Designed miniproteins, single chains, continued (2). Designs and how they scored, part 4

Each design is a single chain, and the fold is of that chain. pLDDT is the mean over its residues in the fold that is shown.

## One batch from the design tools (miniprotein)

Design m4108
Fold by ESMFold2-Fast:
Structure m4108 (fold): chain A 88 residues (1-88)
Amino acid sequence: EERETILLLVAAELAVIGAETSYELARDLLSPEEAEEVERLIREAREALREAKRLWEEGGSLEEVREKAEEALRKASEAAEIAQAALA
């Protein structure tokens, strides 16, 4: 379970980086509404990832760490999908 939690944290971190990179490349191709939604999702994903890392470092519940990491992964993936669609 610890190994699975670490893998999830890594996946979430990579997803956030991917979303940020996709947004930077697609920024000028997005509508104002799309850009605002992507920025909101990236912000929320970063916040969830930061909380997941804090809980992990402080020896918190693995269940809580996974929940926050899954939230970060989900929101980052959604942001990346919107940004990448603009690049297609």
Scores: mean pLDDT 87

Design m4109
Fold by ESMFold2-Fast:
Structure m4109 (fold): chain A 77 residues (1-77)
Amino acid sequence: SLESIKNAETEIEAIEKALEVLNTLDSVDPEIASEALSYLGVEKGAVVEIRGELVEVTHEKAAAFDKEKAIKLIETQ
């Protein structure tokens, strides 16, 4: 759930929980997934698997880690 991202104690855990949430959704916009992951510290050019598809992070890593912004983006899906 989105609450699992909010309750994550580390940046790595927040990324893992975000990917778990994205994988449970019926559809995901790769651009929104990319932006959300960038707020969680994922580097541009990283490739992640979401719903069996390879998604490249196209956004520059955000200057500050921001779980709240990432959660808001994922909520739009």
Scores: mean pLDDT 83

Design m4110
Fold by ESMFold2-Fast:
Structure m4110 (fold): chain A 98 residues (1-98)
Amino acid sequence: MLERVREAQRLIAEAGTRDVPEAIELVARAYGLLGADEAEVKEIRETLEKMVANPDEELRTEAVFRMEELLLEARNLLQGDEKGYEEKLAELEKRRKE
């Protein structure tokens, strides 16, 4: 279990430094290590890939916010900082509603 948690933490940290298309596989793998089933991992991968490939700029921008939400959730699962997660999620929602 600890080795899975450490690998997930590494993948999430790396994903946070990458553009959305490069981060998709890293985030999908991290969620699998954190207990997401194969169908959920596939849905994360396919949904983000469809969004980044879309000719609609608004949907590509939405992919950035979706990736940030997934990274925040994964960090909360890894660290147990629910208050920090809630505060960061509120800031993300505020930026998205611009």
Scores: mean pLDDT 76

Design m4111
Fold by ESMFold2-Fast:
Structure m4111 (fold): chain A 96 residues (1-96)
Amino acid sequence: MKELSDEKAAEVSKLLVEMLRVADEALATLPAEEARRLVPRVVGLILRMMGHALDGDAEGVREAAEELARLLAEAGQDEAAARVRELGERMAEVVE
């Protein structure tokens, strides 16, 4: 695995926390049953994105972020989807 510098690892961690916050806020606006069905998929995509970031795989980060954004947009969360794309691009730039 490509090791990130402490500075890059800290930035990736901040972006992951912000992405979790955005996803949590979006899911909180949905009916509880729909939110519960989406949580495992959202968590899985964030974990995939983290894995790609640790590997220094910027394109993998972008692909996982786009998949998460599409999932949120399909749930009617267009603003959260746009924010996830923005955060994913920032994370990809950090790990390049």
Scores: mean pLDDT 84

Design m4112
Fold by ESMFold2-Fast:
Structure m4112 (fold): chain A 82 residues (1-82)
Amino acid sequence: TPALEQLQQLLADLQKQMEDLLAADLPASVKIEQANKLVDDTLNTILNDLNRIPPNQLPDILQQINNIYNTFLEKLREKVEA
């Protein structure tokens, strides 16, 4: 559906924004705060369009968001420890 295609684009945008945030010259605490806001904004967008998402697709979408966020945290930790 068009809504599902928009959600897939939101996930791609989130991934790119997280990668751009990792590359930014900002304190780790600020990067975490910005990452949390990006996740919240993405989740709010998804929840506002929930009625148009097939029930069997929602868990996979949420898992993808969680994976993007966890990958961001792992890469941020590696940069701080370097």
Scores: mean pLDDT 80

Design m4113
Fold by ESMFold2-Fast:
Structure m4113 (fold): chain A 91 residues (1-91)
Amino acid sequence: APQEEIDREARATMLGIAAMLTSGAGAVATPQELADILREQGLTWVTPEDVEEAARLGVLREVPGQPGRYQAASELFGKRFPWAKDAPLPG
């Protein structure tokens, strides 16, 4: 695979993690809103397309009944990154 494909997948995963850390648990946002938040946090390369790729990789969850809105998978990220802020109750 070309390095560009590897880098895109890595960036998408990193973006999902960063979104969880910056928005906190329970925050629901569109790809555009997440991209704007992450750019303000210094990730100026982030685009809405990168957010959608992160969702396709399963690092973000689509909100049930609200297509096009995403939430960080805090259950997964809170277990991997215990220094992250409080996670919402699962289900």
Scores: mean pLDDT 61

Design m4114
Fold by ESMFold2-Fast:
Structure m4114 (fold): chain A 99 residues (1-99)
Amino acid sequence: MTPAELLALGRGAAEGALDYLRRAGAPEEAIEAAEKRLKEVAENGAEQAVLDELLARAEELGLEGEVELVRAAKAEPDPDAATGYALIAQATLEAVEIA
């Protein structure tokens, strides 16, 4: 998978998470908060501070797969690929918090 393909996959995962929240009947404030967090990761997901916060959240929730995705993002030298991994992880965190 190319960095551009991984970033596109991450963006698709973010859209899917927001669609899931709307269909699940999440409050508008919760959807806006999720959109803001996903936008932050989309814009700054290659930044170590953003990845460190996301890693801590995934570990707190016991989400082993998402922990691995964030670790892959932190190890990734390409910022688009790093952001793609981070967006996939954040999308799952948003979906899990409603379930």
Scores: mean pLDDT 82

Design m4115
Fold by ESMFold2-Fast:
Structure m4115 (fold): chain A 65 residues (1-65)
Amino acid sequence: MKVTVRTILDLSELSGEEALEAARKAEERTKGLAEQLKKMLLAKDPSLKVEVTAELILIGNHPEL
């Protein structure tokens, strides 16, 4: 079973410092959610072969991070 946890973050209205902080927090949260989802799926069925991937997509006119 393959599951992708994807966060899409629009940085168009953020300053460079705010965009960098928001991107870091989003990456950490997305990874945490992926780990929680894997644990939840395995708790329901321990025989599941679960592959969970975390993906972060940044949207903005100038994503200079």
Scores: mean pLDDT 77

Design m4116
Fold by ESMFold2-Fast:
Structure m4116 (fold): chain A 96 residues (1-96)
Amino acid sequence: DVEKILEEIRPFLSPLSLEYAEGVLTGDKEKVLKALEYKIKKAEEAGNEKLKEEYELLKQALQGDEEALEKVKKEMPEDIVKGLELILKRIEEAKK
């Protein structure tokens, strides 16, 4: 169950990582998007252009951009693709 997982991981995560995990597990699209925007900013500040582009692509796919979703499936590792699909499924479930 989601609540039990969140309680078990809470002591081991930073506040931002916990907010991202909560957003993913509960389908809270706004929390996931906010966490991705923060990660994009930090990647840019660190000069990691590849990581910045990856997070921007994930954000676009999460916002319903089908072309961005296709690029994720084509260009990113399978574990990242599965993670995005899980987030999208959780967001859909939270609407009901």
Scores: mean pLDDT 72

Design m4117
Fold by ESMFold2-Fast:
Order: sequence, then C-alpha cells, then structure tokens
Structure m4117 (fold): chain A 102 residues (1-102)
Amino acid sequence: MEEIFEELEKKVKELVEKLEKGEITFEEAIEELKEKVREIGERTGDKALEEELIAGIEKVEKAIEEMAKKYLEEGFKPEGELEKEAEIFFKAKVEELKKKKE
C-alpha cells in the first residue's frame, strides 16, 4: 500500500511539472495518471483497488472541469485554498478549455 502511494505521488509530481511547463494538456495528464493506475492494478492483481483509484481520479477530474467551466463562464474563482497540485491541474484545464473555444 505504501509503495502504491509513492508511485502515484511520483507520477502526480511528474505530471504537475509537465503541466507547469505547458508540455501536456489536462486531458493528457489525466490519461497518463489513469494508465499508471491500470499498470498498478495489473501488477498487484487488485482489481478493486484499480477501480476505486480510477473512480477517484474521475471524480476529481469532473470537479476540476466544473470549476474551470464556471471560472470561464461566470468569472467565478474556486473558494478557499487549493492544494498546489490541484491549482496546477485547474489552471491547465482552464487553458485547455480556452484553446477549444469554438
């Protein structure tokens, strides 16, 4: 369990650095994180853990997407202090949505 959290934390830090540098999009970062979780699930054989972690990622993804949409549509900023990593994902989603504005 400890080793799984260390692997995920290392992957999140890698993705955060790439997002800050503009090397990847929010969508690409979420896909890479989900791929890492699937790799862990296959290696451990723990399908329940894999499904729980994927569901957690999807819940966070949806929350960030909704906050980013509100920010662009209403000028609403998320209330309270976001953790450093969450703020970087939020900013990346805002940039992605701006580029996809048809």
Scores: mean pLDDT 75

Design m4118
Fold by ESMFold2-Fast:
Structure m4118 (fold): chain A 63 residues (1-63)
Amino acid sequence: GAIEEALKSVTQPDGLLDPVEALKELVSKAGVPEHVAINAILRVRQPSGKVDPEALLAELKAA
């Protein structure tokens, strides 16, 4: 779906997402409301500041 394609387009070589790039892509390409995208990212953000795309996708589908 649109969310999966958006996250795939900004997935880094290590398989993780930068939260700022993930937020931009979700809002601009997938039509996710900014507050929903921010809350999902904050819930799945790792201590390193990176985000796992599969965890973020699951969180967005559960919202």
Scores: mean pLDDT 82

Design m4119
Fold by ESMFold2-Fast:
Structure m4119 (fold): chain A 90 residues (1-90)
Amino acid sequence: SREQKLRDLKLEAHELKEKILELEYEGKLPLDLANKIISTVEQIVEAFEANDKEKGKKYIEELEKLAKELKNEELKEAVLTFVKRAKEAL
């Protein structure tokens, strides 16, 4: 259901944000980049809550571009996994 997909996406967004903040705290990710990724993830969740597919697609594409700029391979893979799941939930 749409409600289940949204709950799953919110949980995955929360877990991804925690990982990003942990890496920023460890000095492995700049604060400005961490904030951009978190903000973009939150915009994707908001788009899904609003059932706004166009906004969802826009921010998924933005997140995918941000992922390509990531030097930390584990974080890059985690962000791209979230991108894939968000695309499948559209």
Scores: mean pLDDT 87

Design m4120
Fold by ESMFold2-Fast:
Structure m4120 (fold): chain A 92 residues (1-92)
Amino acid sequence: GLEKALEGGRAALAGGMAALASGNKAAVPLGIGGALGGIGAIFEAEVLKNAVGAGISAAGGGLAAYKGGEVGGSAAGIALGRLGYRLGLEGI
């Protein structure tokens, strides 16, 4: 259900918060943006079919924001969200 997608988004948010605690303020908004983008893609595409892939992509988006800085995090989140959707369709 939706709980796994939300947990993925929360994991990405927690990663952003950890980055803020380390003194990297720029990583926090991008981590949040990546999580929200992942959740948005789930709801737009098909939340139930995509929940597990979206959880992974949200976590990956947060990690990418931490490592990639600004633009890389949001772009990686979108790309991973699309991969999660495709894998969800094929993984049935």
Scores: mean pLDDT 50

Design m4121
Fold by ESMFold2-Fast:
Structure m4121 (fold): chain A 94 residues (1-94)
Amino acid sequence: DIEAEIDRLLSKLDVPEEVKAELREGMLKVWEYVQKGELDKAIELATELADKYEKEHPQVAAVVYEFAAGALFVSPIQNEEKALELLKKARDLL
């Protein structure tokens, strides 16, 4: 039900449906990488997705960072340092 959780997060954003569709796909891919233990790829993808929207939609970038941090915390390979770094980036955008 990760797709439902992503949709719940995206429902709070006032952005076009096309942007939400891209975010849904990107966030699902981040979650897939985390579940596979490919944490570097997950972080890279999350950062690229967040950077794309940071200037025009900082709340979108914050949601992406928060989601990636959450995925890292529940990962079988926990990386609290990177999760906290992503949460700090989200906080600084809000």
Scores: mean pLDDT 81

Design m4122
Fold by ESMFold2-Fast:
Structure m4122 (fold): chain A 73 residues (1-73)
Amino acid sequence: GRTLSNPIEIKLEKGGQRLSVSSRMVHSVEIYDENGNLVAVLGPGESTLLSKPGTYYLRYSGIGGFSYTVTDV
């Protein structure tokens, strides 16, 4: 269905936060900024530093679930 590619919205009130993906059922997670620019591609268990505040969108390939965490650094 068309809903499987809907982005997951995350809002960062400040920059310098780490996004970590814990996923066993997806090939990759794509992270886009609020302007639609690709920021990072994460595999299972990978992480990236999001240096700018704002709204980010997660999109994934695959049909399994995944979880993510955002931590201050």
Scores: mean pLDDT 73

Design m4123
Fold by ESMFold2-Fast:
Structure m4123 (fold): chain A 94 residues (1-94)
Amino acid sequence: DLLKELEEAVKKIKENLPPELQKLLDEELEVAKTQGSKAEIEALLAILKYLNGEISPEEAAERIARVMGIPKETALEGLRNVKGAIEKAKEAAA
């Protein structure tokens, strides 16, 4: 079940995020569960698995590119931006 994998990935990453990002991630999970397409859920899961260290940025970008119909380079740049934003938010909270 794709949604169960998404919920587990969210739970795993939340423990390492500041409260503001935890709230944003909870809101994003609810949107994905109620309004998300299968492609959007798969893309979000790939992002979270990458951030949790479960898959490489290359593998995550390939999965996102495939399900979203965007270039792999665009997906890879998006992953770098998300990781950078999370690191900046952690630094600001610490």
Scores: mean pLDDT 78

Design m4124
Fold by ESMFold2-Fast:
Structure m4124 (fold): chain A 62 residues (1-62)
Amino acid sequence: MSPEEKIQRLEEEKERVRRLADATIAAYEKAGFYPFADLVRKRAEEEIARLDKEIEELRKQS
């Protein structure tokens, strides 16, 4: 797998994490469970940051 293909897979994973988090956050906010919405947002941000770090490392190889 090329670094470019790996980067594309990681970008797709970021979008998956974002979409799932957005849907979950919206559901919790609709229900009035704001602390749970905040927790989901924080965890998604941490996962996206991890993926961004992996992408950056691969870009250094490209």
Scores: mean pLDDT 83

Design m4125
Fold by ESMFold2-Fast:
Structure m4125 (fold): chain A 80 residues (1-80)
Amino acid sequence: SMEREARLRAEIEQAKEELDKVIKEGNDKLTQLSAEIAEGQRRSPEEAARAATQARDVMDEFSKKVKELKERIEKLEAEL
């Protein structure tokens, strides 16, 4: 069905847009935390350690979201 294919393509496009958004927001947050780690290493080891812990948590969460979105896109593309 052409209508089914159009729906699947729209869902794929939405999932790709969400993936791009997640990647951009994750990179922006990690860039900020990386700067805080660099500054903290010179000023305060405790602040550097805190920022490093936050960066690990952020990386884990975004890696999980990226994986889930990529798997969803692959599944939708397989249905075309």
Scores: mean pLDDT 82

Design m4126
Fold by ESMFold2-Fast:
Structure m4126 (fold): chain A 60 residues (1-60)
Amino acid sequence: MDLSAEEAIKLGNELAKEIGNEKITEVGQKVAKETGILDPAELVRLTVEEVLKLKKEGKL
């Protein structure tokens, strides 16, 4: 998924309203551990992409 940092932040806020901040944080921690990424903007983008993937697969 091709998301800008601004789009990722907006989608993250909408997803947090839908599935809750706790679930977003859980996915973000998993992505951080699996990728080793330390940049907050890139981590937010990858977390949003992973949440959207899990939602599409019915795993939320």
Scores: mean pLDDT 76

Design m4127
Fold by ESMFold2-Fast:
Structure m4127 (fold): chain A 100 residues (1-100)
Amino acid sequence: SEEIEKKIEEIEKKLREMGFPEETIEEIRELLEKIAEALLNGDLESAKEYQDKFTELLQKEAEKQLSKAKTLEEKLELQKKWGEIIDLIDEFYELLLEER
């Protein structure tokens, strides 16, 4: 789906803005594509496995980026960017449910 691909690109851009390394962004993109394929094909077992890997990778890197904040202002800005990423991921799952 073009809409799903665009949503993955929006997520990728926001991860980059938060300071995620390109290697981690590439791994996240691959996992999101695998989640989309598994869910659209009704492979719930594979979808769960990819979702678990995605969530673990995403949270670990987000914690690393948040830990780099030296001031309260920097911390609040990074927390805002993280919230935007979570919202985009929710929108990604909503699009997948609409295409089922």
Scores: mean pLDDT 87

Design m4128
Fold by ESMFold2-Fast:
Structure m4128 (fold): chain A 78 residues (1-78)
Amino acid sequence: MSEDEKLEREATVLATAAGLYIAAASFSKNPEEREQAVADARELIDRIKEISKKLTNPEKQKEFEELAKRYEAEVERV
């Protein structure tokens, strides 16, 4: 596996987890659970951003940068 393939796989796993935390935050009735889910999502989004900077494939870099921006916007709405 190339370094880029490994980073892409890692970013994909983090993106899936971030999406689940954003969903949990959006549907939670408990303010503490919502706050924790938002915090967890933000941590994962930051990790996705760091991985995107390490990617050498410009199309994949852009894909994960845009995904991170969309997730940040969703987190701000919760």
Scores: mean pLDDT 85

Design m4129
Fold by ESMFold2-Fast:
Structure m4129 (fold): chain A 60 residues (1-60)
Amino acid sequence: GAADAQAVGRYAVEKGLGSRAAAGLALAVLSGGMTPEEAKELADTLDGREAERRAVELAT
């Protein structure tokens, strides 16, 4: 839901991802393309460019 998407976005920003990558991950969670847990794991393991790319693919 929206609360999960917002939590993911905040987490990604805290991990040093840019606001665009954070928004992309949050949108992927909101659209149901990714679980909050999957999005947080991506924020931990991928650089901002790869995280944004994957989030965009899942959100579109």
Scores: mean pLDDT 72

Design m4130
Fold by ESMFold2-Fast:
Parts: C-alpha cells; structure tokens; sequence
Structure m4130 (fold): chain A 78 residues (1-78)
C-alpha cells in the first residue's frame, strides 16, 4: 500500500488541480475514494489552520500539519 506521505501529497495536489480524477488517484494509491476523501479533509483542515495562523500560500506548513494529523490518527487506530 501507499505511505501516509504519498496519500497526503496526492490530496494536496488534487486540491491545487481539482480537474484530476479522484478515482484514478485513489486507484494508483491502492485505497478507496472514501479513504482519499478523508485525506482531502485532513489537507483542507491543515490549510485552514495555517491560514488562521498567518502563514502564506507558499508555506509548507499545511503539508507539515497534515502529515502530523495523518501519523497521529494512524497511530491511535493501531
């Protein structure tokens, strides 16, 4: 299966170019569209939080926050 980083990067790229197929991305990652939507929501929340803290659109902070959330949720579910 794909790594948490691969899933978050794919979700981030999708949000920058929503003309991309969610199904094709999910299939390439070996996950369901529902799971991919979950990672899209993590990235959206991370972008919103970064903006509320005054980070610029060119900041890597949304990605770093999304990674922390993804790893924390995966660890808690194990």
Amino acid sequence: GSSIEDKIKAAYNYLQDPTLSQKDIADKLGITQGTFNYYIDIVKSSIGFSQSMGYSSDSDMPFKIAMMIGYTDDMVRR
Scores: mean pLDDT 80

Design m4131
Fold by ESMFold2-Fast:
Structure m4131 (fold): chain A 61 residues (1-61)
Amino acid sequence: MSKEERALKLLKEEVARNGSLSPTEAVELIMRELGLSLEEAVQLLQGLMAKDPELAEKLRG
């Protein structure tokens, strides 16, 4: 499983559990679970949001 696939799965599970997830919480989750730096986590999240508009909507409100 790629870092992108793992991050996407984690974000979708967290949104499903809590109803919503802020971009800050999403970055912190990616950093903690994948062991990425802040910069790497932000870049990964931006890439995922660009490819998945539904995810972007859930993270922005």
Scores: mean pLDDT 79

Design m4132
Fold by ESMFold2-Fast:
Structure m4132 (fold): chain A 95 residues (1-95)
Amino acid sequence: SMEETILLFRILALLTELEVLARLNAPEEEIRRVVEELKELIKKLSKEDRKLVLKTLRKIIEKLREEYEKTGNPQYAFAVRLLEEVAEEIEELIE
């Protein structure tokens, strides 16, 4: 639906914002804010769209992990930890 398409675009925008915030060494509170917004939007998705988001989220987690290994920037590690919690929550909602 149009509403689901808008939710997916909003989720992708938040994931992009999260990558930028981590790269710029933003405060943990800002990163947490984006993750909380992400969680609320994911709750509104269909089961099929949650599976799609989970697949995308796992790719983003891997990318952020690689950036942490390359840069040592602790905000990448922090973002990874929060997103792994989100991924686990989504997996429980799909089952």
Scores: mean pLDDT 85

Design m4133
Fold by ESMFold2-Fast:
Structure m4133 (fold): chain A 87 residues (1-87)
Amino acid sequence: EERKKQLVEEARKLYKEAIDYGNKAIEVAKDNPEKVNEIKTLINQAKQAYELAETGSASTAELAVRAAKRILDKIKNLYDELEKEKS
């Protein structure tokens, strides 16, 4: 149970970071509806990973945290790419 609580908290923090970075990316991509939609989809996937961590077993929560980390990395990379294009 302690391990699962830790994983759920980690997934929650990753989801919050996904929202924060995603909102920054949306601000940069405002003039591109396709990119905005892509970012929103990634934020929703991060939310699903957090929910999976809450409702699943400890093993499921571990997979959910790994998925959330990958999703956050995708959002961060997209944000960096969008900023470079606008620079």
Scores: mean pLDDT 84

Design m4134
Fold by ESMFold2-Fast:
Structure m4134 (fold): chain A 93 residues (1-93)
Amino acid sequence: NPLETLSPEELRQRILDLNNKYLPEMQELMNSDTPENRQALLLLGQLVDAVLDGDEARVEQVLKEARELGYEELARATLELQRLQVRGAEKGK
C-alpha cells in the first residue's frame, strides 16, 4: 500500500486535499434523493465498511461496481480518504 510510505505531514495534507476536492460532490449526492444518488451513496458506504473491516476482496468488488456505474473516481477518492483517516488521527472529532 503506497499510502504506508507517507509522512504524518503528507498524510494530513492528502486528507485535506481529498476533502476539499470531493466534499462538495458528496454533499450534492446527499442533498438530492434520486435512485442514482442513493446507489452511489450505498456503494461508498460499502467501500468504507470494507476498508474498516480490512476486507480487500470486498474493496475490489465495490470499486468494480462503482466503475460500471460511472463513480470510479469518487469511489477511489473515498477509498484513499478512508485509508488515510484509518492511518492518521480523525481531525476535529
Scores: mean pLDDT 71

Design m4135
Fold by ESMFold2-Fast:
Structure m4135 (fold): chain A 81 residues (1-81)
Amino acid sequence: DLTDEQLQQIQDLLRQFANAALDGDREAMERSVQQLGDLLRSLGVSDDDVESTKEGLLTIGDNIMATKNPGTRRRLAGYLS
């Protein structure tokens, strides 16, 4: 069972990820994904599931950054935070 504090930490990291993707800061986005992966591993998620989650988030982030319309980018990032 996840505590409210652990859920809040996951949400905060996802918000950091979304904001970095909106800003086009891939390095900040990658750091947020790494921090989320480390947190999930500490919560007992398997290494395989953590790596799959990190890969999925990086793909989503790259797609947000590749989107040329600023309104669409903001909407996509909003679904992650």
Scores: mean pLDDT 80

Design m4136
Fold by ESMFold2-Fast:
Structure m4136 (fold): chain A 99 residues (1-99)
Amino acid sequence: MDTVCSKLKTLYNQNKDKSPTDDCLKRVKASLTNPIVVSQVIQELKKCNLLDVSLPSNVVSKLNPDAVNYVKEKLKEAFGKIDDPNHTALILTHLYCTE
């Protein structure tokens, strides 16, 4: 069972129109500090075809910019060069900050 893919798809679909939590930056830091974990999550997002999904503009506008910037820095640490780090950071921030 690919439980990670199922959870990520469910979380994305249920929460795409919801506002992020007040603890967004804290949650992102707790979950995405380890470059190995960041790499693993990105691989699962690619398997689930979630990196090719466009977030609604109303969701993007509600994401904490400090959390998004933190994720961008962690993506650069994990991969060095990444294609479209802004979009990838938005998807990751949404998944960890929205309930």
Scores: mean pLDDT 71

Design m4137
Fold by ESMFold2-Fast:
Structure m4137 (fold): chain A 76 residues (1-76)
Amino acid sequence: SDLEKGEELRKKGEEAYKAGDYETAAKYFRQAAEYYKNVDPKKARESLGKAAEAAQKAGDLATAEELYREAQELSK
C-alpha cells in the first residue's frame, strides 16, 4: 500500500539522516511524502518538513524553502 511504501521510505530517510547523509535523507523523505499525500496528509506534511530540514543541512537552501512551502500548502 501507499502507506507502507511511505513508512519504508521514511525509515530509510531517518537512517540516512542519522548517518549524516543529508542529501539522501532529503530524497527519501520527499519520496515518502509523495506516497503519504493521498492517504495521510499529516504524515505527508511531516515528511516534507523532515526533507526540508535535511536539505538545509545538506546546504541546499533553495530546495529546503520549496519543501517548507509545499508542507504549508498541505496544511491549508
Scores: mean pLDDT 86

Design m4138
Fold by ESMFold2-Fast:
Structure m4138 (fold): chain A 64 residues (1-64)
Amino acid sequence: MEVTVKLTDENGNVIDEVTVPEDQVGEAVRRLLEKLQALGRSGKIVVTDADGRVLREFDAEPAP
């Protein structure tokens, strides 16, 4: 199953979006979190299936 992992900033602007196999969701999430941390911004990561159904959602914040 393929899923879409989307990273948005604190204002809801899409920073990045990737489609990966479900088994690679953790790696995709980690890469997007690293990107957000490098930018020093907070945001949200949303994982959706091929039908647009939200499977997971969590807040992402830069490391202190």
Scores: mean pLDDT 76

Design m4139
Fold by ESMFold2-Fast:
Structure m4139 (fold): chain A 91 residues (1-91)
Amino acid sequence: ADAAVEEFNDFMIASIDEYLKELEEETDHNRIVGLSTLVIMGIGSLKQRGDYQKAYDYMQRLIDIHRKKGAPQSYLDDLQNRANELKQQAS
């Protein structure tokens, strides 16, 4: 694998907890979208590493935060479908 891709994946994985913490307190729609995208990218990095269990756990945390923020059910359902796919691969 490309060393730059590996460094990017390491950085994104290490940053997930910080992005989730910032997302919990964020009220600006554009920043909520941006932080959610960064979390999803970090989950994608975990998936590339084969760490499907951690990817699933982080996706569930993202879903819980968006549920508390009153996100549309269609968005929550989309995230839950992605989480269920990760769980199937973790088994």
Scores: mean pLDDT 86

Design m4140
Fold by ESMFold2-Fast:
Structure m4140 (fold): chain A 94 residues (1-94)
Amino acid sequence: MSREELLRRLAEIAERIFELYTGGKVKVVEVNDDEIVLEGEDGARITVSFDGLIEMAESLIERYKDNPELTKELQSILDELRALREALRAYKAE
C-alpha cells in the first residue's frame, strides 16, 4: 500500500473512531509523526495521538460490548489502526 493510501485509510479510521466517541462529525486535516489533527464542523482543530486513538477504540469496544456487530467492527478497526501505525513508521524510518 502506498503512503497516500495508508494516510487515506488512517483518516477514514480516525474519523470513524472520533465520530463514535464524540457523536460529532470530524475530518482529518493533518498527520504529524504520531499525531493526527482533526477538524470539527465548527472549524475547531483537535489533536490526538495514535495511542489516543487506540485508547478511544478500546473504550468504544467496552462501551458497546453488548453490541456484537459494532464490537466486531471496532476490533477490526483497532487491528487495522495498529497495522497502519507500523506501516507509517516504516516510511518515516528512511
Scores: mean pLDDT 77

Design m4141
Fold by ESMFold2-Fast:
Structure m4141 (fold): chain A 58 residues (1-58)
Amino acid sequence: SERRERVRAEVFREVDTFFKELSKLLKALPEDASVQEIAKAIGKAVEIADEIMRREEE
């Protein structure tokens, strides 16, 4: 189904974007980063991925 293929492609693109941004943010954190700092990095990666996907839907 074309719709299922498009939805799956969009989900994988969003997940890939999220993990790429998360990986960058986690690599920028110090080795002794707190759980709170890691949680903030995850939140920021979600926000960045959401903004990128929002722009691509226009």
Scores: mean pLDDT 77

Design m4142
Fold by ESMFold2-Fast:
Structure m4142 (fold): chain A 75 residues (1-75)
Amino acid sequence: SLSLGQVYSLSQALLYSLKNGDEESAKQLVDFLQSHLSDENKEEVTKIYNDKSLSDEEKVNKIRDIAIDESKKQR
């Protein structure tokens, strides 16, 4: 499972990639985050990532909060 420090670092990298339009790097970061999540949380992250009504900041904050919750449950 990801540490809290890893979740925060990955979330910052994801925000940077989304803000500069680097879809390839953003996908790699999301894939890496999802590899440490349950199937239910993977589906939720995919929905958030593809939600056009959310800002880049809102997407990253929601994905981060899911990853934090998963990390706490796995400990």
Scores: mean pLDDT 83

